# Designs tried in a protein design run: designed miniproteins, single chains, continued (5). Part 81

Each design is a single chain, and the fold is of that chain. pLDDT is the mean over its residues in the fold that is shown.

## One batch from the design tools (miniprotein)

Design m18802
Fold by ESMFold2-Fast:
Structure m18802 (fold): chain A 94 residues (1-94)
Amino acid sequence: SEEEKIEELKQKVLSRIDELEQHLDAYLAAAASLPADQQARLAAIMDRARAALAEVRDVVTSNTHDVSFYEDILQGIDRLRQAADQAFDTLSSQ
């Protein structure tokens, strides 16, 4: 049913947020050997990503939404993860 699918998607979104937060922390730890200016740039990117994830978590936990909303959020989290991966790769290769 749509209700069951909504509950599953909500749980999937929350799990993906937790996973991405852990990956952002791992990138900060891995960046400890980078020059200070590159560490600062990565930290700023992580702070923005973390703030965006906090807003998504609040929206997801505060209200019930439809299937399309949660599917769009999952795609947004995947894009944010790709952007974080690219930022780390770019800064760590300079």
Scores: mean pLDDT 85

Design m18803
Fold by ESMFold2-Fast:
Structure m18803 (fold): chain A 57 residues (1-57)
Amino acid sequence: MVKYYRPMLEDKAKGMVATLEKKTGRKIEYVQTGYSTTGRVPSDEEIEKAKKGEDIY
């Protein structure tokens, strides 16, 4: 399982997690490290790390 560490509320991170799972075929565990209300699209670097099974910090 790949862990995804981001300072975003879980509700804002849901789309990012779904995108990573879709693009990598891996189950992603979201770990909230802060309280940002701004979500974004995962970067190509984040997608590559997840494809390799590496945790994303």
Scores: mean pLDDT 82

Design m18804
Fold by ESMFold2-Fast:
Structure m18804 (fold): chain A 55 residues (1-55)
Amino acid sequence: LLEKAREIVEREVKENPDSPLAQRVEKLVAEGYSREEAIEKVAEWLAKQIADARA
């Protein structure tokens, strides 16, 4: 689940930088996180959202 979420976030950042996921990554980078850390945090958030939607 987390690995799938990370792929989605990386794809959005590359192909759709105006998407909500890409904007969340940029917000975390602005807060002082590295791009890699920001992607991982957004991926963790997305994985939780997917799990919550399935429950």
Scores: mean pLDDT 78

Design m18805
Fold by ESMFold2-Fast:
Structure m18805 (fold): chain A 87 residues (1-87)
Amino acid sequence: MIREKVEELVKWLREKSENTDYNELEPEEIEELLEEVEEKLKEINELVNKELGIEDKEKRLKIATYMYRDKLSLEEAVKKVEEEEKE
């Protein structure tokens, strides 16, 4: 299921972010990590669009950002973005 794949990717990003001490990494390792994070965020954005049919790229990016940054599930991130649009 697309939802399960999105949740798995977000979990990977969260675990990577929480368990990485940026002060212990060499600059090259930080760059590689940032590239990997960017690729995973892009994949999440594409999967969110496919699952929810959201054509607005900015809305998809917000959903992906809330999942990554705020540790929200796909359903919670979608709800948060929709609540912001109702203001």
Scores: mean pLDDT 67

Design m18806
Fold by ESMFold2-Fast:
Structure m18806 (fold): chain A 57 residues (1-57)
Amino acid sequence: SVEDAASALGFYTSLYISQGLSTKEALEKAKEGVIGLGFSEEDAEGGYKVLAELTKV
């Protein structure tokens, strides 16, 4: 689901930010990661959009 993908994306985004990536780089890498976990590209894209909107200045 988009909600499950968003939760996984949030976890990986936080992990990558802790490794020194920018928010944008972390979000993009996390999206690739959740697709690798078996989420559909559509669910991963939906989760990415939710998190990207929440990080908008």
Scores: mean pLDDT 79

Design m18807
Fold by ESMFold2-Fast:
Structure m18807 (fold): chain A 88 residues (1-88)
Amino acid sequence: EETIREAAEMSQELLEEGKRLAEEVLKAVGDETGKEAAQKIHGLASQASRRVGELALRGPEYMPEARRALEEAREEMKRAKEEALAKA
């Protein structure tokens, strides 16, 4: 229960962060490039959220792996934003 709650909170935070980064990119970059970057950011957040949920269902011993997946997704989302902004 606690593990699943923690995973759900982390996933929600990641999805909200991804939404914010996607909105920033859409505002700063032209339509097509901005949309592509926003879709990539949303995809990264969604994939990591699903992975965290799967790991949490396996048990608390998998939470370190879930946290690593979140960290990797955050780094990739930031890189996607930086790449898109550099093209603007």
Scores: mean pLDDT 82

Design m18808
Fold by ESMFold2-Fast:
Parts: structure tokens; C-alpha cells; sequence
Structure m18808 (fold): chain A 86 residues (1-86)
């Protein structure tokens, strides 16, 4: 739905801002919420691709192992949903 897509886009924008600020944990939490909304919206490819791109940028900046594994799990989820997109 359009409202779910708009909410996901807003969370993605907030996540990008937190990545720039170095708050990687908050950025990842926002991207997780964005992917939940994208899945509910029927896996819009453009939204999933933005989530994946930002998650990959986040992974490059993470030094904590637990957060890194969480971010890798998020990237794999986004890839899986992209493969399932019709």
C-alpha cells in the first residue's frame, strides 16, 4: 500500500541520517522496521533495493561482531525478498 511505502521511505531516510551520525545500531533498527513495512507492502523492489544498499554501507562501518552478524542477517533478508518479488 502507498502509506506503507511512504512510511518505509521515511524510515530509510532516517536510517541514512543515523549512518552519517555514526549511530549504526539505530540505523539498523530503522532499516529492520522499513523492511517489515516493505514486506507488508508486497515487496516493492525499489524500496528493498534502497534497504539493501544502506545495509551494505552500514556493514562497511561496523566493528562490533554482534551488530555485524545482525546487519548481515538483514542484508540476506532483503536479498531473499528481492528474489521473491513478482
Amino acid sequence: AASLVSQAQNLIKQAEDYIKKGDLKKALDLLKKAIDLAEQAGNPVDILQKILDLTMELIKKITDKDLLLEAIGQALRAIGLLLDAE
Scores: mean pLDDT 85

Design m18809
Fold by ESMFold2-Fast:
Structure m18809 (fold): chain A 69 residues (1-69)
Amino acid sequence: VSSLQQQANDYIDKATEYISQGDLQKAADYLGKASDYLDQVSQAQGGNQSLIQQSQQYRQMSDILRASA
């Protein structure tokens, strides 16, 4: 696992923790950071489509949570 992918996973775990606590603002911030790292990993892997889709999903979730908080 690349260090960037590990960082993304750590941020996803943090976001999940904040969702369970009802802190939607912090959850959105961590999902946004996870999306950024997944974009970097996908680019390093020559445009991995699965990682691109995951990055887009987490970015959309971040936007939704931020709008909902």
Scores: mean pLDDT 81

Design m18810
Fold by ESMFold2-Fast:
Structure m18810 (fold): chain A 60 residues (1-60)
Amino acid sequence: MSEERKEVIKDSLMSLGASEEVAEKTANLLKEENPTVEEVVKAAEEAGASKEVIEKIKNS
């Protein structure tokens, strides 16, 4: 995944209430340029995202 794409994913996750640490870990776990919602949810769970953040990702 490109650095620019990682920044977009981080910013999106932080806007949904994720901490900078969780957003960065999630982006680092995603290696695909266009991850599915399911892949983002799985990566966020592994990064330690809260239940509330996971729910917001699923609804986005």
Scores: mean pLDDT 78

Design m18811
Fold by ESMFold2-Fast:
Structure m18811 (fold): chain A 95 residues (1-95)
Amino acid sequence: MEEEEKKLEELAEKVLRLDEIFERIAERGEISEEERKEIAKILGVPESELKSKEEIYKIALEKIFGISEEEHLSGKIPKEAVEKAKKIEEIIEEK
């Protein structure tokens, strides 16, 4: 149970970092090579997987929230993923 709280805390920090990067990308309309490297490190994937904004968003959903490509494309987001996101948001608000 405490191990789950530590994992959620770590995920909350990753979400905050990704949000800051995504905000910068949204303002410029492009992804820099440095931002791709930072996102790859946060998500634990090779930079070669980060081909586009859409691909990055898909990988982030899968690695952080556990939402598969099929679930994302179908719009059927699992309740567990929604609950996890809510807990992460609560941790962010308390920081």
Scores: mean pLDDT 72

Design m18812
Fold by ESMFold2-Fast:
Structure m18812 (fold): chain A 78 residues (1-78)
Amino acid sequence: AEEELFELDTELALLQIKAVNILSVPNLTDEDLKEMEEIIKQLKELIERMKTVPGAEDSIKAAEDMIEELKKRIEEAK
């Protein structure tokens, strides 16, 4: 339904804003790294929910790309 997709897209947008903000931090603290791991977890959970909704393919791809970027940043910070 449109309402379900809208709610999931809204949740994705909020997680993307959080991800972009933390990725903009030049020197990540252990707390920042923990927040990035939590965002990855929430994005993965959102992807599983989106897989049940027709037409969410582009949103799933955007979430997957964000997870990849966050993982890369975590690895580079260690």
Scores: mean pLDDT 82

Design m18813
Fold by ESMFold2-Fast:
Structure m18813 (fold): chain A 78 residues (1-78)
Amino acid sequence: SDERIAFLRDLFERGISGGVALEMTYLLLEEEDPTPIVKLIEENLDSLKKSAKADLEMLGAALRQRGYKELAEKVLEL
């Protein structure tokens, strides 16, 4: 939802990355239009580097399932 995406954006602005990759994974699987979440991931790759490897693997898999193969590869390399 828009509120969940706004909340995640606020967390990134505060330098908080804990659990964010996992929440983005669920949003990518649940939302009909993943575009706002994809943009948020692209804008915050440096912050996502602090995420647990398992969480980044799940996020990369979700991006690939939604057709964002190039971004999925970038996330998996973090």
Scores: mean pLDDT 78

Design m18814
Fold by ESMFold2-Fast:
Structure m18814 (fold): chain A 68 residues (1-68)
Amino acid sequence: MRRFRVTIDPATFDQQAAQIRTMAASFGGRITAIDRATNQIIIEIPDANADAFFQGLNAMPGVQTQPI
């Protein structure tokens, strides 16, 4: 599993968190932590799908993604 830290725009957090959860599930991954104080989500994705998932996140407005 590869882990990503995703920082989301506070104004759209709930909507984008729901979309990201759906996307993570489609790549065989899951959300492991949510931190509303920093507007961050930690996600685990299978290594085989990690690059495709990362590209998908980078296409989303108001989302910053980094591997951890």
Scores: mean pLDDT 82

Design m18815
Fold by ESMFold2-Fast:
Structure m18815 (fold): chain A 74 residues (1-74)
Amino acid sequence: VDELAARVEALAAELQAAAEAGDVEATRRLAERFLELAREVAAYAVEQGISEEQAEEAVRRARALAEQAIAAAE
């Protein structure tokens, strides 16, 4: 679980770096991967006893972060 969390943080950092560099294509690609991983982590959290509502909120936060990064790159 800690490894998955660390991977999400690493992808978020790469996403932010690409956005700051103005690389729109890299930012969109990383945003898609970040959202996919966030959904996977959310599914795993539900399996571990976290509520589906909390998992959905985590995915919504990940989506907002991805959208902000894309907007910052544009």
Scores: mean pLDDT 78

Design m18816
Fold by ESMFold2-Fast:
Structure m18816 (fold): chain A 74 residues (1-74)
Amino acid sequence: SLLELIEKAIEKLENKDFDGAKELLKEGIRQALKEDNDEIADKLMEATELLSGRTEEDRKKALELLKEAKKKAE
């Protein structure tokens, strides 16, 4: 489910696995768009862009966006 993908991405990012998080976000974006969940898709895309810098600051901001997306997916 979309919720499970977001939760898994959060777990990867909490473990500083940027590449694992990005792969899960790619699947999450695909599923959110298929389900016409544009708000969730937008948050996942923003998180993906932040992770391109691979910095701790970007990781924390991406986690915040993913937690917001999770709340919307619930």
Scores: mean pLDDT 83

Design m18817
Fold by ESMFold2-Fast:
Structure m18817 (fold): chain A 90 residues (1-90)
Amino acid sequence: SHAEEAIKRLEELKEELKKVTEEYLAKIEDEEEKEEIKKLSELILKEIDKLIEEIKENPEMPKLEMDLRVEQMESLLNMLKSIADLILEK
C-alpha cells in the first residue's frame, strides 16, 4: 500500500538522519554549533515520527499528499546536511 511504502521510506530517512548527524557531530569542534545540529536533528526526528503516526491513523491519505509530506522530510534532512557542511567550511 502507499501508506506502507511511505512509512518504510520515513523509517529509512530516520536511520539516515541518525547516521548523518553522528558523522557531522564527530567532525564539528565548536560546542555551540554541535548543540544546534543536535537540536535540529531532534526536531526533524520528531517531525518524521509525527508523520509516521499520522499515516498510521489515516492510511487512506491521498497519495499526492503522502508523497509531498515525505518529500518535505527529505528536504529537512538535506537542509541539515547543508547547514553542517557550511559549519565545516570554517
Scores: mean pLDDT 88

Design m18818
Fold by ESMFold2-Fast:
Structure m18818 (fold): chain A 85 residues (1-85)
Amino acid sequence: SAPAKFSEEALELIKELMERSSPTQGTAIGVLAAGAYFEAKLLLDQGKSRKEAIDKAFEILSGAPGVSEEEARRIAEGLVEGASK
């Protein structure tokens, strides 16, 4: 099994979100970020565009409690950057 790989910016944003959240919410954010990463990687491996991968990761992250649209978009971009390596 391959671990999720994130850009440094995405890792720092996820860390900040988890630190300001309850332990339960922080765990949910981490799980959603990992899910978004693997969905983005699957789409890229299927030959889908970077934009489609980012949009899917953003959709998943937008479901996280306490995550703003801007934060979700920035994390999604960082996850897709990591998935593209």
Scores: mean pLDDT 76

Design m18819
Fold by ESMFold2-Fast:
Structure m18819 (fold): chain A 109 residues (1-109)
Amino acid sequence: MEGERHLEEARRHLELAREALERGDLEAALTHLREAVAHLYEALEAGADEARLRELTRELAEEVARLARALGDERALRLAEEARATPDLAAALELLVGALGELEARLAA
């Protein structure tokens, strides 16, 4: 139940991030991607379905890569691509946290 709720929240924030990216609101997109990764960590800790976690983590990595391309941040793009490639869910989420930190610094500059 708890893990399922976190997966639903992550999915919702991914949808909101996609909408923000479509309208060019990169700051809103970053905020929603950060919320999505936080919910995926909580879902992982709660023992949520691994296949769903993996699917949503890959979708998150794709949207983080999209934001990285929009901002011209090659380091964040590489981290997002590594997150998509790794079979280790915890490692993927950690790489995405790193990518989002780079993107936050880029937007603040």
Scores: mean pLDDT 88

Design m18820
Fold by ESMFold2-Fast:
Structure m18820 (fold): chain A 93 residues (1-93)
Amino acid sequence: SRALILPQRVQAILQQGKADVDQALAIQAARAADLPPEVKALIAQLQQTYQQLVELVNRIARGEVYGEAAREQLEALIERFAALKAQIEALLA
């Protein structure tokens, strides 16, 4: 929907995503000796997906991606980020 691509909504998603990545990296640092390899791989993917989301938002701001293509790519990265976060939380529970 339009609400997902409004600047304030997008900035809120990026701020929460940064907090989620920072938290995952802090858990990785605290548990380096006993963290399952699968969780470490998922944290790396979470960080990479966040970086892709930041770059996509910057490309949209520059007018390099717009309209339906911008929405579809943004929604796909948001969904991927949420799925990776859920997988990490499930494995750490």
Scores: mean pLDDT 83

Design m18821
Fold by ESMFold2-Fast:
Structure m18821 (fold): chain A 79 residues (1-79)
Amino acid sequence: MEVRFEEYIPAREEAERFGLSVRELTERVAERAEGEARAILAAGARPVFRIRTDDEEAARAVEEALRAAGAEVEVEVVE
C-alpha cells in the first residue's frame, strides 16, 4: 500500500510566527516528518512525500530526515 502526502512548509514565515529560528522550526518539522514516515513503514505501507518549502536549509533537512526514515521524497524550494 502506498500513502502519498503533499505539503507546503513556509519555514521562514512559520518560524517568525512561532518566535523560533528557522533552524529550530526546521528541526521540529523534520522530527515530525521522520516520525510519521517511520509509523507508516511500521504499518507495512510505503510513504511518498512531495514537499514545497520557502527555505533551502529546511528543504535539505526535511529531505534527509524522510530519506533516513526510509520514505520516498521529492522536495521543491519555492519563493
Scores: mean pLDDT 79

Design m18822
Fold by ESMFold2-Fast:
Structure m18822 (fold): chain A 68 residues (1-68)
Amino acid sequence: MTELMAKTMERLAREAGVPEEVVEKAREAILESGSLEPGLDVLREAGVSEETLREIERRVQEEKLRAE
């Protein structure tokens, strides 16, 4: 599940044009914490828009529901 959250965030962040180094740092934060929120915090600190962050959160929740 943590890996699913990280993979989904990674895909959407890259699609939104977030730099690879920021995506990797956000992925590490998710894997270390076991939750999405630290990854979103990394993206927010890097200047990713709140609209993009909300979209990533929504899509990760959809993927979690599909996996369960």
Scores: mean pLDDT 81

Design m18823
Fold by ESMFold2-Fast:
Structure m18823 (fold): chain A 101 residues (1-101)
Amino acid sequence: SMESISELIGLILRAIGMELDFERSNWSREEVREAALEIVERMRDVALAAGVDRAEVDSLYREATEKLEKIVRSGLSTEEAAREAAKIVRDFAMRLMDLLG
């Protein structure tokens, strides 16, 4: 639905805001991951409420969470971690929007 797509766009903008703020915060890679996971979980809930197939959403959610876990283990700077986390969140949202039609 248009409402679900609008909510996903809002969450993408939130993820971009997180990326832009990384230089002004003393966030750890763990805090970046936790913030990104919160956004991804909200996107998952929106998609499920919109009637997207649970198996498809769960598959995409597992892929996104696995990528976010790799960021913490990768040795990236907090700045690089925030950029990669934002990309993962955006990709997840775009794939969910494709499933919504």
Scores: mean pLDDT 78

Design m18824
Fold by ESMFold2-Fast:
Structure m18824 (fold): chain A 87 residues (1-87)
Amino acid sequence: MRRVRVEIDGKGATGEQIAEAVRAAGLPADPEAMREALRFSGSDTATNGYGAVGAAMASIAAAGHEVRFRGRGDENKGVLEAEVRPA
């Protein structure tokens, strides 16, 4: 069991920037799932840190294994903590 932490500058972050932060932490990221999650908020970019964390969580879930998530955010910044089980 490995814990990973992703810090995301939330306000104005693009789906690609969020996916890059997730991949840098060693987690799978789907840029299309990131873009779709942001689209539900009515924007091409994250409006705040909460939106960025939500998009990251949706992308990791779309990659196909049940991962336990904890997300924290504010207006400007998001933090995602994930517990990854070895395959």
Scores: mean pLDDT 66

Design m18825
Fold by ESMFold2-Fast:
Structure m18825 (fold): chain A 57 residues (1-57)
Amino acid sequence: SGAAALAEQRRKALEKARKILEENPDESADALIRKLNQQGEYLTANYVWFLIKEKEK
């Protein structure tokens, strides 16, 4: 169903955000978020920001 597809998309976006942060520890969070937003990956960008807020960098 559409609802299940959207839930999976959000879950994948969160997982992708975690991997991006882990694989790019030397990059600015703001730079990563800007690139993701430019690519239309708004959910992933939002999760990147959320994860950073928790870790405080």
Scores: mean pLDDT 78

Design m18826
Fold by ESMFold2-Fast:
Structure m18826 (fold): chain A 90 residues (1-90)
Amino acid sequence: MSEEEKEKLVKLTKELAKEAEERMEEIKKELEELVKRGEATEQDAEDALKAVELFIEAARAYEEGKKEEALKLALEALALGSATARRQLA
């Protein structure tokens, strides 16, 4: 990726993480309702919430200048989210 694309991706990641942090209680309630309705498993809801938490931590690590830690946390969040999506589509 170009440096411009990396900067845009980082900015988008920060914006999404901030929105997720502000909407954490709403996201948690939505996941609980999906589990209650049988549309998701408790494990899927737990993994999705953990992915959101990791994404928020990644954004904070980046603000603290811990770029390597931020990237690792962001990749872990994406991997966990992708695993959850794969289970739902199976």
Scores: mean pLDDT 72

Design m18827
Fold by ESMFold2-Fast:
Structure m18827 (fold): chain A 117 residues (1-117)
Amino acid sequence: MTKEQYEKLLEEAIKNVAKAAALGAPILSMSEVVVAVELTILERESKTSDEAKARLDQLKAVVDQQVAQGQAERAKYMEILGISADELDFLATRIALEKARSPEEVVELMKKVLEEA
């Protein structure tokens, strides 16, 4: 994979994390995993590389901006759909359960929903 291809995938994953935050949707959880893995790698490398530290600070700023945008979009979707935050989270969870690959993933998603409800 080229650096440009990887950067485009990371950028798409960050946008998907913002959409997941807006919808409360575990349906985009793989994008959250990709962003979390990149943050973990950069945190490790930032101990020995000023370049990695700069990338970490930049990625954190972009993630924070996307989360704030996602929260604003969440309010907009609730208004458009005429539903509460709890109903939006329930719908997102229902969609995610249909796409779960294993019983362990389903149980984890159910526990998360019950913890956040």
Scores: mean pLDDT 64

Design m18828
Fold by ESMFold2-Fast:
Structure m18828 (fold): chain A 96 residues (1-96)
Amino acid sequence: KIEELKQKAREEIEKNKDDPTKVLEISVRYSYELWLLENKPDKETEQLLKEAEELAIKGIRYMDEGVKNGDEDLIKKGTEYFKKAAELMKKVIEKL
């Protein structure tokens, strides 16, 4: 399962190599999935990880859109989502 997940991550990154935002989203998603497989946390920790993943991906999308459009409010919104994701990840690490 772990090697299959790593192989899928490599293939999906290669398919999207011309889209750095998509590559970053894929990298975040597979990193969270790999961590779950290796550590098998309880349901509460798994939910926190899933929420952190969703927030991180939203952060990436808002940052990308803000940079492309020169929209500082979208960049700030993306930064806020990253901060929320980091807080949840900190709680996950503290539960280990």
Scores: mean pLDDT 78

Design m18829
Fold by ESMFold2-Fast:
Structure m18829 (fold): chain A 60 residues (1-60)
Amino acid sequence: SLEEELQARRDKLLEEIDKLTNKAVEIYRQLEQTPGDERARLEAEYQKILDEIEKLRKEL
């Protein structure tokens, strides 16, 4: 049914958001211990993941 298809899509989006959220937490942890140029690179990667999470949330 359409309801089953919508639920399956929602579940896939939520799973992807959860994976990205866990990755963001790992990077945030690394940021606290990382100096200089490497920190700037991790900050950019962190922001990119947050932007991707927001895109997926808009699809829910």
Scores: mean pLDDT 85

Design m18830
Fold by ESMFold2-Fast:
Structure m18830 (fold): chain A 62 residues (1-62)
Amino acid sequence: MSQAELARYLRERGAPLSVAEVSRILKRLGLSATEFKRAVDLLISQGLSGREAVEELLRLFE
C-alpha cells in the first residue's frame, strides 16, 4: 500500500490527512503504510472511529 492510498483510505474513514502528513507520521512511528492501515482497521473493529483510531495510534507512539 502506498502513502497516497493510505491517505485516501483515512479520508474515506473520516480522518483526512495529506500525503505529506501521512509520510511524516509513518516515519515518526517506524511503520509502513500497510502496517498503519492494519492497526487502524483493528482499532475500528474495536469500536473506534477512523479519527479516534489515528489519534490512539499517535498517542501510543507518543
Scores: mean pLDDT 84

Design m18831
Fold by ESMFold2-Fast:
Structure m18831 (fold): chain A 62 residues (1-62)
Amino acid sequence: MTLEEFEEDWEKEGLSDELYRKYKDVIGLPDGFLTYLRSLGVSDELLEPYLRAAVKAGLEKK
């Protein structure tokens, strides 16, 4: 996985369940965590900068 691949996937689909499943291990978050946050009323606009930063940090450390 590369940061370039992540940016391409993000631009194509935005914050989708498929994107989250693909990168969840890089972020270190459990299955269903995105669904859980959405159920609490956390918007994709609030999740986007956090998840983007987490993926970048995860890819940098791997």
Scores: mean pLDDT 70

Design m18832
Fold by ESMFold2-Fast:
Structure m18832 (fold): chain A 98 residues (1-98)
Amino acid sequence: SERLERAIERARAATEEELRELRERVLRLQEELTKAWDEALKEGNKEVLEVGEELLREVARFAELLRERGLPLEEQERVGVFLAHELLEEALEKLKEL
């Protein structure tokens, strides 16, 4: 997976400060995604459920790929931040297009 390889490379190159900033961005994206999700759901938009199913499927897939690679837990956490950022940003864009 090119996405996984890219996330591993970025995580290894990142400073602790850059990783901290990215974690804060992920938290903000989670808040924005939750608000967009709630709004779409209240408006009866059934496509919001499909976006959620796709996000959960991708999260599960990358969690499995990270375990298969046998990376140490600390390295998995770093890589996971980069993957979370990309996946949440994609999900938010899809929700905003509904």
Scores: mean pLDDT 84

Design m18833
Fold by ESMFold2-Fast:
Structure m18833 (fold): chain A 77 residues (1-77)
Amino acid sequence: THTLTLTLYSSNPEVQQQVKDLADTLSRRFGIEVKVNVVDTPDLPKMSKEQAFEYLKQVQDQLHAFAERVVEERRRR
């Protein structure tokens, strides 16, 4: 019972909806709890390119590690 939390800083409602749809799809397909925390404020300081790249890397690594754990647990039953 792992919980995955995704945080996105974007003022684009289409991007926000895509992330929510992705989280719902992952929750359905993998039977995991996925929480999406979307921050939409035009006055927040934007992430630097380096920070955005690090964040994307962390999200991808987290998803990959989580997917491996789910697959591993299912195979060992």
Scores: mean pLDDT 61

Design m18834
Fold by ESMFold2-Fast:
Structure m18834 (fold): chain A 60 residues (1-60)
Amino acid sequence: SMEKIEEVRRESDVELQREVQRIMRELADASREEQLARVFEKVKEIQKKLDERIEEVRQS
């Protein structure tokens, strides 16, 4: 349902915010380039998981 897709998107947004905050804390003393690379990698990972979860909901 659309409601379940919206819930999945909301959960994904919360996960992204928490993961970015965690990365920035862990890499506080790292270069900006390393921080951006880690954040970009995590965004791609979360987006892939989101796309898969949305597809699962649509097939149900």
Scores: mean pLDDT 84

Design m18835
Fold by ESMFold2-Fast:
Structure m18835 (fold): chain A 94 residues (1-94)
Amino acid sequence: SLEEELKEEAITDLEGLAKYYEKSDPETAKLYREALEKLKKAKTVEEVIEILEELIGRLDELAAKSKDPEKKARLQFIALYERQLVREIKERVE
């Protein structure tokens, strides 16, 4: 189903991101792992969207609290990218 495909794609993406940032940015990797565990339990596309939007909010908060300009810029870019993906998911579901 479309719901199952979107959920599996989101899970695969977040697993990759968590692994990639595990050593360089463990704080960000933790946010991805927490979202991943919620996604595994999600039953609807609406729940998937809500989980991703919550992750975006947490990335924005982490960026706001960061004193490292490079980390701040990277987190802002990632949050922007994730917002674009959420918009695309919403367009495919509607």
Scores: mean pLDDT 82

Design m18836
Fold by ESMFold2-Fast:
Parts: structure tokens; C-alpha cells; sequence
Structure m18836 (fold): chain A 80 residues (1-80)
């Protein structure tokens, strides 16, 4: 991969991350759809990428973010 391709891919991933953080209640079907669209866009910049592997990696990142958010909310609920 070239640095230029990596920067374009990072830009696309950043957009996905911003959308998910702005909408923590985003349904799983929509999260999967956004990850699929993001993986396809990344494949457009870096042809060597497997879009299925990229989609799975993005969904894993979103899962970790969701678990961290749910854990935070659970801790706040214990204080209430």
C-alpha cells in the first residue's frame, strides 16, 4: 500500500467512526450496512484488501466501542 492510499482509507474509516459515535443507538443492521459500504470504499482505494475481512474488522471495532459504552452506562446506573 502507498501512504496516499492509507490516508484515504483512514479518512473513510474516520467517517464511519464519527457516524457511529454520534448515534450510539444505531441498530445492528445499519451498523453492518455502514461497515459494508466503508469496506467497499476502502477496497476502491486499496484493491489488495479483502472487503469481507475489512468489514469484519470494522464490525469488531464497532462492537468494542459499543461494549465500552454499555459498560460506562451500567456503571452510571449503579451510581443512580
Amino acid sequence: MTLEQELKAAEVVGELYERVLANPDLPPEEQERLAEETAARMKGHIPELDPEEVKEALLRMLRVAKEAHERYLAQLAELA
Scores: mean pLDDT 75

Design m18837
Fold by ESMFold2-Fast:
Structure m18837 (fold): chain A 88 residues (1-88)
Amino acid sequence: SDRERAIQLVEQLIEFVKREKKRKELGEAPPSQQEVLDFHQNLEEALSLTSVLNPEAARYVQQAALAYRRGDYDSAIEYLRKAKELLR
């Protein structure tokens, strides 16, 4: 279902942000261009699905994207978790 797909995409976004946080903390190399493109593709699909399923969840996904761009990984993860809870 679209709801199950949206939840899976949000989970994938959470895992990507967690991995980015760990990379920054450990001084590891940045993600590959392909990993970044996959993240943006998953983000766009998640926004498209959540905008129809639950507009409040879509707002949290947008807030997560903005937090991620600022390097605020903890806030990004928290917003994505809130979006996931609204999709249950």
Scores: mean pLDDT 89

